# Designed miniproteins, single chains, continued (3): the designs that were tried, part 22

Each design is a single chain, and the fold is of that chain. pLDDT is the mean over its residues in the fold that is shown.

## One batch from the design tools (miniprotein)

Design m8782
Fold by ESMFold2-Fast:
Structure m8782 (fold): chain A 69 residues (1-69)
Amino acid sequence: DEAYKLFLEARNLALPLLDNPEVQKAVEELGEAAVRLSEATDPKEKEQARKELIKKAQETIKKVQQALS
């Protein structure tokens, strides 16, 4: 559930800045990671997908911070 919370936080921070190409790309990658987690059926696959989603959410937040600087 922590991965999903971080995903929502990153998405909500990024949505107002979708006109920024770096933020848009980060949100696309974030969405792909979320889909991968939703499609994972094996416990090891789910854990790997969860870690990837957390990583992409953190990268999205970083891109939002860079866009605001």
Scores: mean pLDDT 84

Design m8783
Fold by ESMFold2-Fast:
Structure m8783 (fold): chain A 65 residues (1-65)
Amino acid sequence: SLLSDEELEALAKEILKEEEIEKIKKESEEAAKGLGKVLGLDDELVEKWAEMLYRQDLLGAVLLK
């Protein structure tokens, strides 16, 4: 991968505001819950999707800076 999860998070904290990171996390969790409800997924899969969406959105925000 381009960055490890720890490297991405550290870079995001340097580049993005805490409020922005928190919003990205919240939005990813909500999107994953919405997708999980539509597809009938268990909480474990929803959490995995939330992590994946968070990583993608966080990386995108960092790269777009």
Scores: mean pLDDT 79

Design m8784
Fold by ESMFold2-Fast:
Structure m8784 (fold): chain A 80 residues (1-80)
Amino acid sequence: AVDEGLAAAEAAETGAAGAAAAIAAARAAEAAGLASKLGAEIAEGVGLVAAGVGAVAGEGAEGGRLAARAVRRGIEAYPA
């Protein structure tokens, strides 16, 4: 129960941070007028991974954390 709660909280926190970064990136891309396509693609990718993190957090916390970390790396690798 405690391990499950901690894993879920960490996955949720990481997922929220990833989502916030994607929103910030999308806003910057929108303001630049250059990446409505790229910004939407990043936001969609983050949304899909966040959904996957939520599902995996209940079944495998480590997988959820790795997925959330991959989202952050994706945003860093392909800044808008």
Scores: mean pLDDT 57

Design m8785
Fold by ESMFold2-Fast:
Structure m8785 (fold): chain A 60 residues (1-60)
Amino acid sequence: SSEIEELKKKAKEKAEELVKLYRQLQDMLANHAPKEDIQKVSQELKKAMEELVETNLKIL
């Protein structure tokens, strides 16, 4: 169905966002970025992960 196709597209986009955020976090940690900035990106990564899991559960 078109609904499942849209969910699969959203899951792919969210997975790509997760990879980008994770790489950003790794770079920030390597460069000793401020703790506040690290916490912000970590929270964004956690939210993106939760949204990906929720989307995938709807497809299953």
Scores: mean pLDDT 85

Design m8786
Fold by ESMFold2-Fast:
Structure m8786 (fold): chain A 61 residues (1-61)
Amino acid sequence: SDEEEAAAFREFLRALGRREGLSEEQIAAVLDAFDAAYAATGDVAAGVDAALRTWEAIRAA
């Protein structure tokens, strides 16, 4: 289901963020962006796109 795919992707992003040295606060921001976009659209791909934009913004700061 889309919910199962979203949950799996959240865990992947969390693990990747830790591996890449993001703080827990930064990881939470990435996951919040995913959840907000997914809740608004019902589309996991929209969640992915929002998460990646947030990740890039964190890395650019």
Scores: mean pLDDT 85

Design m8787
Fold by ESMFold2-Fast:
Structure m8787 (fold): chain A 94 residues (1-94)
Amino acid sequence: VEEAEKELEKILEEFKNDPRVSEEAKKMFESFVKQVKEILKDESLSVEQKRRWVDAMFQLLRKEISLLPEEEKEIGLKYAEKVYEVAERALEKM
C-alpha cells in the first residue's frame, strides 16, 4: 500500500492546487483520501471487506460531488476517478 499512499498524496495535492476548486471541496476530498488510506492499511479487514468499504466511500464521494456547483462537478469526478483507480490497483496487489 506504500505506493498507493504516494499516488493518493499526489492526486490530493493536484486537486488542492486546482484554482477552480473551492476550499469546501478541498476539505471534503482530503477527508475522503484519508479514509481510503486508512481502509487500505487496516490489517483487520479482508481484501473483500476493503473493496466493499472503498466502493461505499466512492459512492458517498460521488453523491457529495453531485451537490457541488457545475464547474466543480467535472473536476471532482475526474479526481475521484483517479483515487478509485489507485485504490483498485492497490487491492489487486493484496
Scores: mean pLDDT 80

Design m8788
Fold by ESMFold2-Fast:
Structure m8788 (fold): chain A 78 residues (1-78)
Amino acid sequence: GEAERLREEIERLMAEMDALADELAPRDPVLAAVLRAESRRAAEEGLRAIEEGDLEKARESVEGLRRGVESLRAYLNA
C-alpha cells in the first residue's frame, strides 16, 4: 500500500543523505552533521505520521527529505 511505499522511500532517502553527508564531512563536518540531524528528524516525523495514518504528513516528510538530498547533491556538484 501507500504506507509501505512511503516508508521504503524514507529509508532510501535517508541512506542517500547519509552517503552524501559522508562525502561532505571531510570538507565541511559541521554542515554534514547539521544535515544528518535535520534529515533524521524529518524521517522520524514521516515514520510517525505513517504509524498514525497521516499519509499527507508522511508525503510532506518525503518531499522535505527529497529536497534535502537534491540540495546537498547540487552543492557537492558545484
Scores: mean pLDDT 88

Design m8789
Fold by ESMFold2-Fast:
Structure m8789 (fold): chain A 51 residues (1-51)
Amino acid sequence: SEIRELILEEAGLTLQYLLAKFNGDVAKADELQAKIDEVQKRIDALLAQKR
């Protein structure tokens, strides 16, 4: 369930990132990319803890 929530959060952040890129908001796009990377790291950590 937690992994599902993180995957959905990553998808939402990716959409916001694409919108920031479309608007030319480089600072916002960079912030969103950093957040996407952190969510990916959390997903990887949870998968590693599974067994």
Scores: mean pLDDT 82

Design m8790
Fold by ESMFold2-Fast:
Structure m8790 (fold): chain A 77 residues (1-77)
Amino acid sequence: MSEVELEAETLESLARMYAGIGNVLLSQGNKELAKEEYEKAAELYREAARIAEEVDPALAEELKKLAEEYLEKAKEV
């Protein structure tokens, strides 16, 4: 694993964590906090996708889709 691969995986893992927190907060009715966590997840997925493009274009496309999904969720709450 290169530093680039490790960085992309770390950002993806962190994005998944924030997405999960957002889902929990939304289920509790904390829409404002859920929105903030989804926005953080979207940003981290976007950054991970940019880094992943250099080593795994298929993963980069998947991460871009996740970034768009969570950005959309943030707008809908």
Scores: mean pLDDT 84

Design m8791
Fold by ESMFold2-Fast:
Structure m8791 (fold): chain A 61 residues (1-61)
Amino acid sequence: GGSVSGAAAARAGAAGDAAAASTGGYEKFLHGNPYGGLAARAGRAGDAAAASVYGELGFQS
């Protein structure tokens, strides 16, 4: 169960990640910190993996 819940959680996570990247990314970009970009990429990969698992579970009832 929870396909709607899982999809909503994945969307909220993606929105939060985008907001955090937008807010923090500007500061990190100004300082030229490459770690910020790698951290954002790792977060996106984790979000994609979670969305994939929830999507598969939601499709498979």
Scores: mean pLDDT 55

Design m8792
Fold by ESMFold2-Fast:
Structure m8792 (fold): chain A 68 residues (1-68)
Amino acid sequence: GMEKRQKILELIGEILRLIGEIFDLELELKRAKEAGDEERIKELEKEIEELKERLKKLMEELKELEKE
């Protein structure tokens, strides 16, 4: 019903937001690497990895909902 549709749309929305955030951080990482800012590189790589793991979990949750 509408409940399942709402959950799917909310997950898609969160997934798209995370993809955008990862993309922005990857651009910042490229700039930090060009500048040789080693501390900034480490911080950005950690944030990107954490967001990628969160994205993976949300994508797995979406796939399970679509199989029902």
Scores: mean pLDDT 85

Design m8793
Fold by ESMFold2-Fast:
Structure m8793 (fold): chain A 56 residues (1-56)
Amino acid sequence: DRAALLALATRAVQELVDAGYSLEEAKRLTTRALVDAGVDEETARELTDEAAKRVS
């Protein structure tokens, strides 16, 4: 479910930024985690970009 993956990515980016990572680092780490979990690289990047727009 794309909506569930987007929610997961949004939470991951937010938690990484809150932990002191830059937004760019948070995006990179979140994309890697999604790919490692079986999401294709293009979809993982798109979801991470959308997630980053939802967090500060």
Scores: mean pLDDT 84

Design m8794
Fold by ESMFold2-Fast:
Parts: C-alpha cells; sequence; structure tokens
Structure m8794 (fold): chain A 70 residues (1-70)
C-alpha cells in the first residue's frame, strides 16, 4: 500500500530529525517538547498499524526521558 509506505517514510524522517535534535541539546524544555512530539508519533503510528515506527518512537521517547532525568 503506497499510502502506508509514504506515511511510514514521513514518520521515520520526523523521528530522525527528533533524534538529531535530542542528541544536540541538554535543554530540558527542548527535550520535553521533543518528548511530546515523539509520543504523538508513537500514537499515530500505532493507530495506523505501523508497529515498527511505533516501537522506534517509544524507544526514542524512553531515551529522551532518561536524558531529562540525568
Amino acid sequence: DKEKEEERKRLNEELEEIERKAAATTDPAVLEQLYQRVSEIAREAEEKGLEDVAQRARELAAEIIEKIAA
């Protein structure tokens, strides 16, 4: 399904951008914004049946929250 492939690509590109931003910052306010967005992506991916994207987003969310707590 081409539509699902396009959505998967879009969400993965956004996750890559969030990964880069999270790696580049130690600002808790920025990390909290990135955490909210990655949590939204996880929910959207789960609703669309993109289990691989949803799992990646949940793993990234866990990394961001650990960085905030450090």
Scores: mean pLDDT 85

Design m8795
Fold by ESMFold2-Fast:
Structure m8795 (fold): chain A 81 residues (1-81)
Amino acid sequence: SPIVQLIQDTGGRIHASTSPKKPEMLKLLGEVQHAYYEKNYEEAAKYAEELAKLAREAGDSETAKYAEELAKLLREQAQKS
């Protein structure tokens, strides 16, 4: 699944981050993953959007880009379900 791969890639990017916000970013990614497996795609998209905002505020533009792509795919999935 493209969404599962992107969750994994986003996690790898966060783990490589030197940001002091890494623990909050990992928590939000965990919320995305939990909501996704519960098929709550709208909720998963909201958490991914919060992750993108947090990463952007932390100056982690690379994590923000991954999280924005993840939010987009989750929004598309929510509209189809």
Scores: mean pLDDT 86

Design m8796
Fold by ESMFold2-Fast:
Structure m8796 (fold): chain A 72 residues (1-72)
Amino acid sequence: SEEAIKYLEKAIKAAKEGDKKSAIEYLAKAIVLASDNPEAKNLAMKALSAVLNGDLEEAIKYAEKAKKVLEE
């Protein structure tokens, strides 16, 4: 779960910088690492979908929610 949090943090940073490619790569890794937490995995998948649709603000929002679920 700590590793998933680190990849979500990297994805959030990439998205804030407008780096869609890195955001996609980091979110994909976070999704795999969060496989034991269905709520966090679902939120990370929503973040990935948002990046693919060009909505970086929504992607950041969902990635931050996924991170909070893993921190609880």
Scores: mean pLDDT 87

Design m8797
Fold by ESMFold2-Fast:
Structure m8797 (fold): chain A 60 residues (1-60)
Amino acid sequence: LDREAVQRAVIRAANRLLEGTPVEEAEEALDRELRERSGASARLEYDPETGAIRVEIRPR
């Protein structure tokens, strides 16, 4: 697992959410990046009322 690539992808996804990108689009982009670069998959949840972001990363 490439930890640096994972960290950069997660930060990018968080920035997309804070900028108003729909959670489904941010999750799809994150999952694609992790599958191609790290052999992992990701799920993303965002609560706009609390600002909570939950990320689940599963190794391949």
Scores: mean pLDDT 76

Design m8798
Fold by ESMFold2-Fast:
Structure m8798 (fold): chain A 100 residues (1-100)
Amino acid sequence: AVTVTQSPKSLTVEEGKSATISIKVTNTGSTDAAVSWYKIPKSDPSKKTKIASATVPAGSSGTLTLTLKNLKKEDTGTYYGVASSSDGSATGEGTDVTVV
């Protein structure tokens, strides 16, 4: 089984700056967990896009970070990680990013 905890819940950044989002993944399963990071733009929630990926090995846990660089106003949206394994999947609560 996999479990995830994502932080922070929200953040506000100035245009051209960077932001970091973290996800703690616990994988108690016998198979590796694939972690995918997704963006849902505030301007168009139907445009869900996969933006990064990582792996958490079987029987392990780790904190993974997503660093968003050179943010633009169109990058305003919800960002979240999903951990998936053969035993199931877990989705982070999401981080609402506002670029000002």
Scores: mean pLDDT 84

Design m8800
Fold by ESMFold2-Fast:
Structure m8800 (fold): chain A 62 residues (1-62)
Amino acid sequence: MELEEEDKKKIEEKAKELTEELRKFEEEHPDAPTEEVAREIGRILRELGDVLEEAIKRQKER
């Protein structure tokens, strides 16, 4: 296990937050074109990537 419990908790919380954001986007934009859906998914993946990168950086500093 490479991540601390606090970092894992932050990742889990962010994943829940982003999952809820995606669900709300689907509810608000049921007829959204594939391009817009792909863009939103891309944004979500980028935000998760940022959280993971930050956690790895903190681990390396220790």
Scores: mean pLDDT 73

Design m8801
Fold by ESMFold2-Fast:
Structure m8801 (fold): chain A 61 residues (1-61)
Amino acid sequence: MKEELEREVKRGMALIYVALGNQFEKKGDLEEALKEYERALEIDPENEEARKKLEEVKKKL
């Protein structure tokens, strides 16, 4: 089922952006972290980690 594979690819891509956001957050680059978490949610809107991190970073800005 091609739809299942497409979903897994999107999830994987979202994880990459979440990882980038985590790196920027650790460096104190909150605006860059915010942008990366937002990109993760654009690809996978159901990514719970990206949603939580996005909310956390917004509170710090």
Scores: mean pLDDT 80

Design m8803
Fold by ESMFold2-Fast:
Structure m8803 (fold): chain A 72 residues (1-72)
Amino acid sequence: EKEGEARAHIAAADNAFEQGDVETARKHYEEARKLAEESENKEELLQEIDDVWERHNATLKARLEALKKALE
């Protein structure tokens, strides 16, 4: 089921992001969005993806700002 695959990719993105693998997390979010757009539960899945992505973007922004200060 495409809904199940989309949720699996969301979980994989979350896992990769927590391990610092932002590139892998991004790829999983892209796949989750593709699967969600083809799902009958598109609206619910896209909202779930947006919520998780926004939380991770806030964390990533904080990490990038800390890294830039460390490089100075």
Scores: mean pLDDT 78

Design m8804
Fold by ESMFold2-Fast:
Structure m8804 (fold): chain A 75 residues (1-75)
Amino acid sequence: SALEEKARVAALQTGAQAIGKAIAEGTTESATVVSESPKAKGEGVLEGDTVTAVTDYEGVKVEVVETKAEILAKL
């Protein structure tokens, strides 16, 4: 559904924020980001090369577990 697609995109964006935070902090192997907007709540965790991002978009919950390269390729 359109709502599930929006939740997936929000999860990918939160994952990308975790990657960006790791780069900004000089810790390319680890970062955690919590994101909240009126329509979406999300958490992204980077561990090594793996990004786990969970988003609740207007009650639709989506989890994405992908590599840094996969997250960046989907943006």
Scores: mean pLDDT 77

Design m8805
Fold by ESMFold2-Fast:
Structure m8805 (fold): chain A 55 residues (1-55)
Amino acid sequence: MLTREEAEELAKYIEEKTGQKFNEEDIEHLRKLLEDLGLKTLEEGRKFLDELLNE
């Protein structure tokens, strides 16, 4: 299960790539969304976002 701290790290990664800002509720929503997609670790979430957002 993704922790709040891991979801915060992933939110920071998105902010660096897109400029999108995340509040506490947005971070928790992101965590749940990634878990619903079957991404349960920081590494899995980062690989998914890297594929999606990397140029």
Scores: mean pLDDT 77

Design m8806
Fold by ESMFold2-Fast:
Structure m8806 (fold): chain A 70 residues (1-70)
Amino acid sequence: SKEEALELARKALELLDTDPVAALVGLDEAYRLAKDVDPELAELIRKALEALRAGDREAARRYLEEALKV
């Protein structure tokens, strides 16, 4: 659900600096949940996930903050 995807995105945002591997796992699950119900939210989560995989935690943070404003 969208609510579950948003909760996982919030947890990932909290984990970006302390446990980026756990953040990646959470974002992957959030993307799967969001893509079935909210394509716009899913796209922001996907961008955050790609940024984090590239090592760009600041870009990942910005995309997640934007996702959580919807």
Scores: mean pLDDT 83

Design m8807
Fold by ESMFold2-Fast:
Structure m8807 (fold): chain A 58 residues (1-58)
Amino acid sequence: SLADKALAAARAAGSAAAAGAAMHELVQQNIGTREGAVRAAGAKDAAAGLAAAESAVR
């Protein structure tokens, strides 16, 4: 179901290692490293938000 996939994605994104990898990839994809770095830092905060959403969707 969509909920199951969302929970799996939220758990994966919630891990520090996964967030770090996503951050690195975002920085590499952006020509402007500053904007990319800010977006990547935001991914960490998004992971926390996804973890909260996981609790709500339970």
Scores: mean pLDDT 59

Design m8808
Fold by ESMFold2-Fast:
Structure m8808 (fold): chain A 90 residues (1-90)
Amino acid sequence: GELALEALRLLKEALMAALKGDFEAAEELLRRAEELARQVPDDERVRLALERAREALEAAKKDPNDKSVVLLLIGTILWIIGLILDEELA
């Protein structure tokens, strides 16, 4: 669905902003993704992506220079890209 795809794209952009240290942009993008996710409450992939993105962002805000946190951000971004590709190829 278009709303699910847009929510996933916003989550990817939020985590990419966090990876660059732009936490204000990351918070805004995550909030917009949360708004869209509320319109597709039965989409388990969007719900799980939102949950994991929020956890990764909070970890990055707490310890932005921690190597484990940087790897968590990268891993979460790659996983969300996989979800976007699955939706676009369907």
Scores: mean pLDDT 85

Design m8809
Fold by ESMFold2-Fast:
Structure m8809 (fold): chain A 64 residues (1-64)
Amino acid sequence: DEVLQLYLRSFYGRRNNDQTAQTQWAPQAQQLAQQQGLSQAQRDAIARQVADAVNSGMPDSQAM
């Protein structure tokens, strides 16, 4: 899922203080989610799953 992949990249980049994640990947994730017709609740659910995965120590390569 392209939306999930962009959210994962954005979240791991933020964890590493990567400005690219905030300026490039996060906006792309939001735009793609909107284009795919995902509701705000669905986007929030994906963001929460990504946060939980990152907090559990799962690397982006295994999460994607």
Scores: mean pLDDT 63

Design m8810
Fold by ESMFold2-Fast:
Structure m8810 (fold): chain A 86 residues (1-86)
Amino acid sequence: MEEERQKAIERLEKKANELLDYLDSKIQATTDPEKKAELRKLKLEVSSLYEQAKADLISGADPEEVLARFEKGLEEIKKKVDEILS
């Protein structure tokens, strides 16, 4: 159980960093200041999702449920990126 929690936290960190790097690349490629601001807000949403998921795991939440909810949150953020860049 303790090992599963630590593995889940590591997986959260890797997924969060992957999406944050993706967002940074989109921010650098975008010249529109309004779109840059919206993408920066999404970076804050990713960080907030990560910190909340990590806190939930530390507080004894089920790792499978936390990871599923986190991954769903990241997919919603990816949809928002597509909408901003459309």
Scores: mean pLDDT 85

Design m8811
Fold by ESMFold2-Fast:
Structure m8811 (fold): chain A 61 residues (1-61)
Amino acid sequence: MKYNELGVILFKRKEYEEAIAYYEKAIEIDPNNKEAWKNLGEVYEKLGELKKAEEYYKKAE
């Protein structure tokens, strides 16, 4: 299973810290993985870290 897909499963289970770790691994392998950057933005938005979420959403563009 790909790291981004694992992150999505954990995000759906509300395991936000573990989801972040897998999204970060996906980006380490492919820094152009826009889906993983967008997913990091969504996790940080759920955690209330709006500034961090904005930075990750910009990376997804």
Scores: mean pLDDT 83

Design m8813
Fold by ESMFold2-Fast:
Structure m8813 (fold): chain A 73 residues (1-73)
Amino acid sequence: SAVQRAIDALNAGNYKEAAEAFYEAYRETSDPAVREALRANIEDVLQRAEASGDKEGVETARKALEEIDRDEA
């Protein structure tokens, strides 16, 4: 699943892949509680990418959050 792929990527420090996979899971669900949890997971990915200096992870997570905020506005 996209969620499992995201968790595996996050545990491996692959923040770009983690952000992409969590965002894929977000787009595939209609459950508001699951969407909120996935958004929080992408925010966690962003913080970890920033702390590690992973520029691609930061950009990918920020882009995902921008798309989510646009869709919910």
Scores: mean pLDDT 86

Design m8814
Fold by ESMFold2-Fast:
Structure m8814 (fold): chain A 69 residues (1-69)
Amino acid sequence: MEEELRRARREELRRQLELLLENFVLADVSAEEREAAYQEALKNNTIETTPFEGTEEDRESLERVLAAG
């Protein structure tokens, strides 16, 4: 059933977001430095995401998504 698949995907995403938030470490990196590194990664056709690091804004976004359900 499509409803069961949607529920399973929602639960999996929620668990992933919870784990990200629990293990979230604020990166002491400016937004400019972050964007420069991101652009360099795109240029090299490699995107590496550190699942436990980010900016304060990234953390707030994760908290809002989890709160919204």
Scores: mean pLDDT 58

Design m8815
Fold by ESMFold2-Fast:
Structure m8815 (fold): chain A 93 residues (1-93)
Amino acid sequence: MEELEKARKLIAEGMRALANGDYEKAVKLFEEALKLSPDHPLAVQAYTLLAEAYLRMGDYDKAIEYAKQALELDPSNPIARRVLEEAEKAKKK
């Protein structure tokens, strides 16, 4: 319903914030989208984008956590796999 449309708009806004380097804004927008549509395919996209945002912020623990959640829902997700690998490598220093 309207909540699904709002979730889509929040993801689009978050992707723009992410592209502009506004990672804190991107995280908030993706978290709101996830709350509106936790059981929809949009949840995979929200988890994947949260993982990417946290990776870019240098929060490797949260990047790993969200990437794993995305992979539990979609094991073939190439972005979530990449984020998991990059965050794990960065955490090992």
Scores: mean pLDDT 83

Design m8817
Fold by ESMFold2-Fast:
Structure m8817 (fold): chain A 60 residues (1-60)
Amino acid sequence: LPLEVQLGVAHLHGMSYVPTPDVDKGLDVVYEYAKANNISIEELSKIPLSELLAKVEEFL
């Protein structure tokens, strides 16, 4: 799974990070996954970190 996507997922779970364009790229991928699967942003934040990473990796 690309580092940018891992950073995007960590950002959704409120983990500390240095703001970079790579986080935005990762968030775009996670939001595309959510849109494709009809998942709201609120529901995305409730998916456990490990499960969300696995699902986005499968989607890619």
Scores: mean pLDDT 73

Design m8818
Fold by ESMFold2-Fast:
Structure m8818 (fold): chain A 77 residues (1-77)
Amino acid sequence: MSLEDLVREIIEEKGPMTVREVAREVAKKLGVPDEYLDEIARAMAEALGVPEDAQVTIEDAEKVARGVRLGLARAGG
């Protein structure tokens, strides 16, 4: 499963979510520690050009997935 597919499934299951809520659900499904959540959420917000409280939609799934990859790289080294 790609990160984009994972993001799509999360949004479809739970409805409209904030950047931070999506980051939490992605971190949970990937089994990453809670300490990575802040970096993932920040990187997603940067990739989308929005604050962490902004809502994301299925149309944003690709950009959200890109932000997740950036956040994981920053957090994990």
Scores: mean pLDDT 79

Design m8819
Fold by ESMFold2-Fast:
Structure m8819 (fold): chain A 60 residues (1-60)
Amino acid sequence: MKEQYKKLGDFYEKLGDEAEAAGDREKSAIYYQMAADFYEQAGDTEKAERYRKRAEELKK
């Protein structure tokens, strides 16, 4: 269960990185927010906080 959430977090993190590299701040923010939610469910609070902050910064 936790391993599946971690893999989903990794997946959405990669999508967020790709969207950011493409200049799509809106999609990048959404994907990082999704990654943060999955990392939180996986018990990885440090990564969850990191990607929540990144998503917030991209919304500006």
Scores: mean pLDDT 84

Design m8820
Fold by ESMFold2-Fast:
Structure m8820 (fold): chain A 61 residues (1-61)
Amino acid sequence: READIENAIRTAEEQDSLSPLAVKRILEAAGMDPEEAERLAKEVTDGKQVAEIAREIASRR
């Protein structure tokens, strides 16, 4: 689980932009609720921003 979350965050950070599906999957892997992940995936596609959000969620799990 921890390794999967870390890999997802690193992948997001390495990309300038992500598809909404990729954003949703990364945020869900970090521990975000599916509904919140879907909402954010429509508004945030920047890889670094997604990685930062996912890292914050993962740190609270």
Scores: mean pLDDT 74

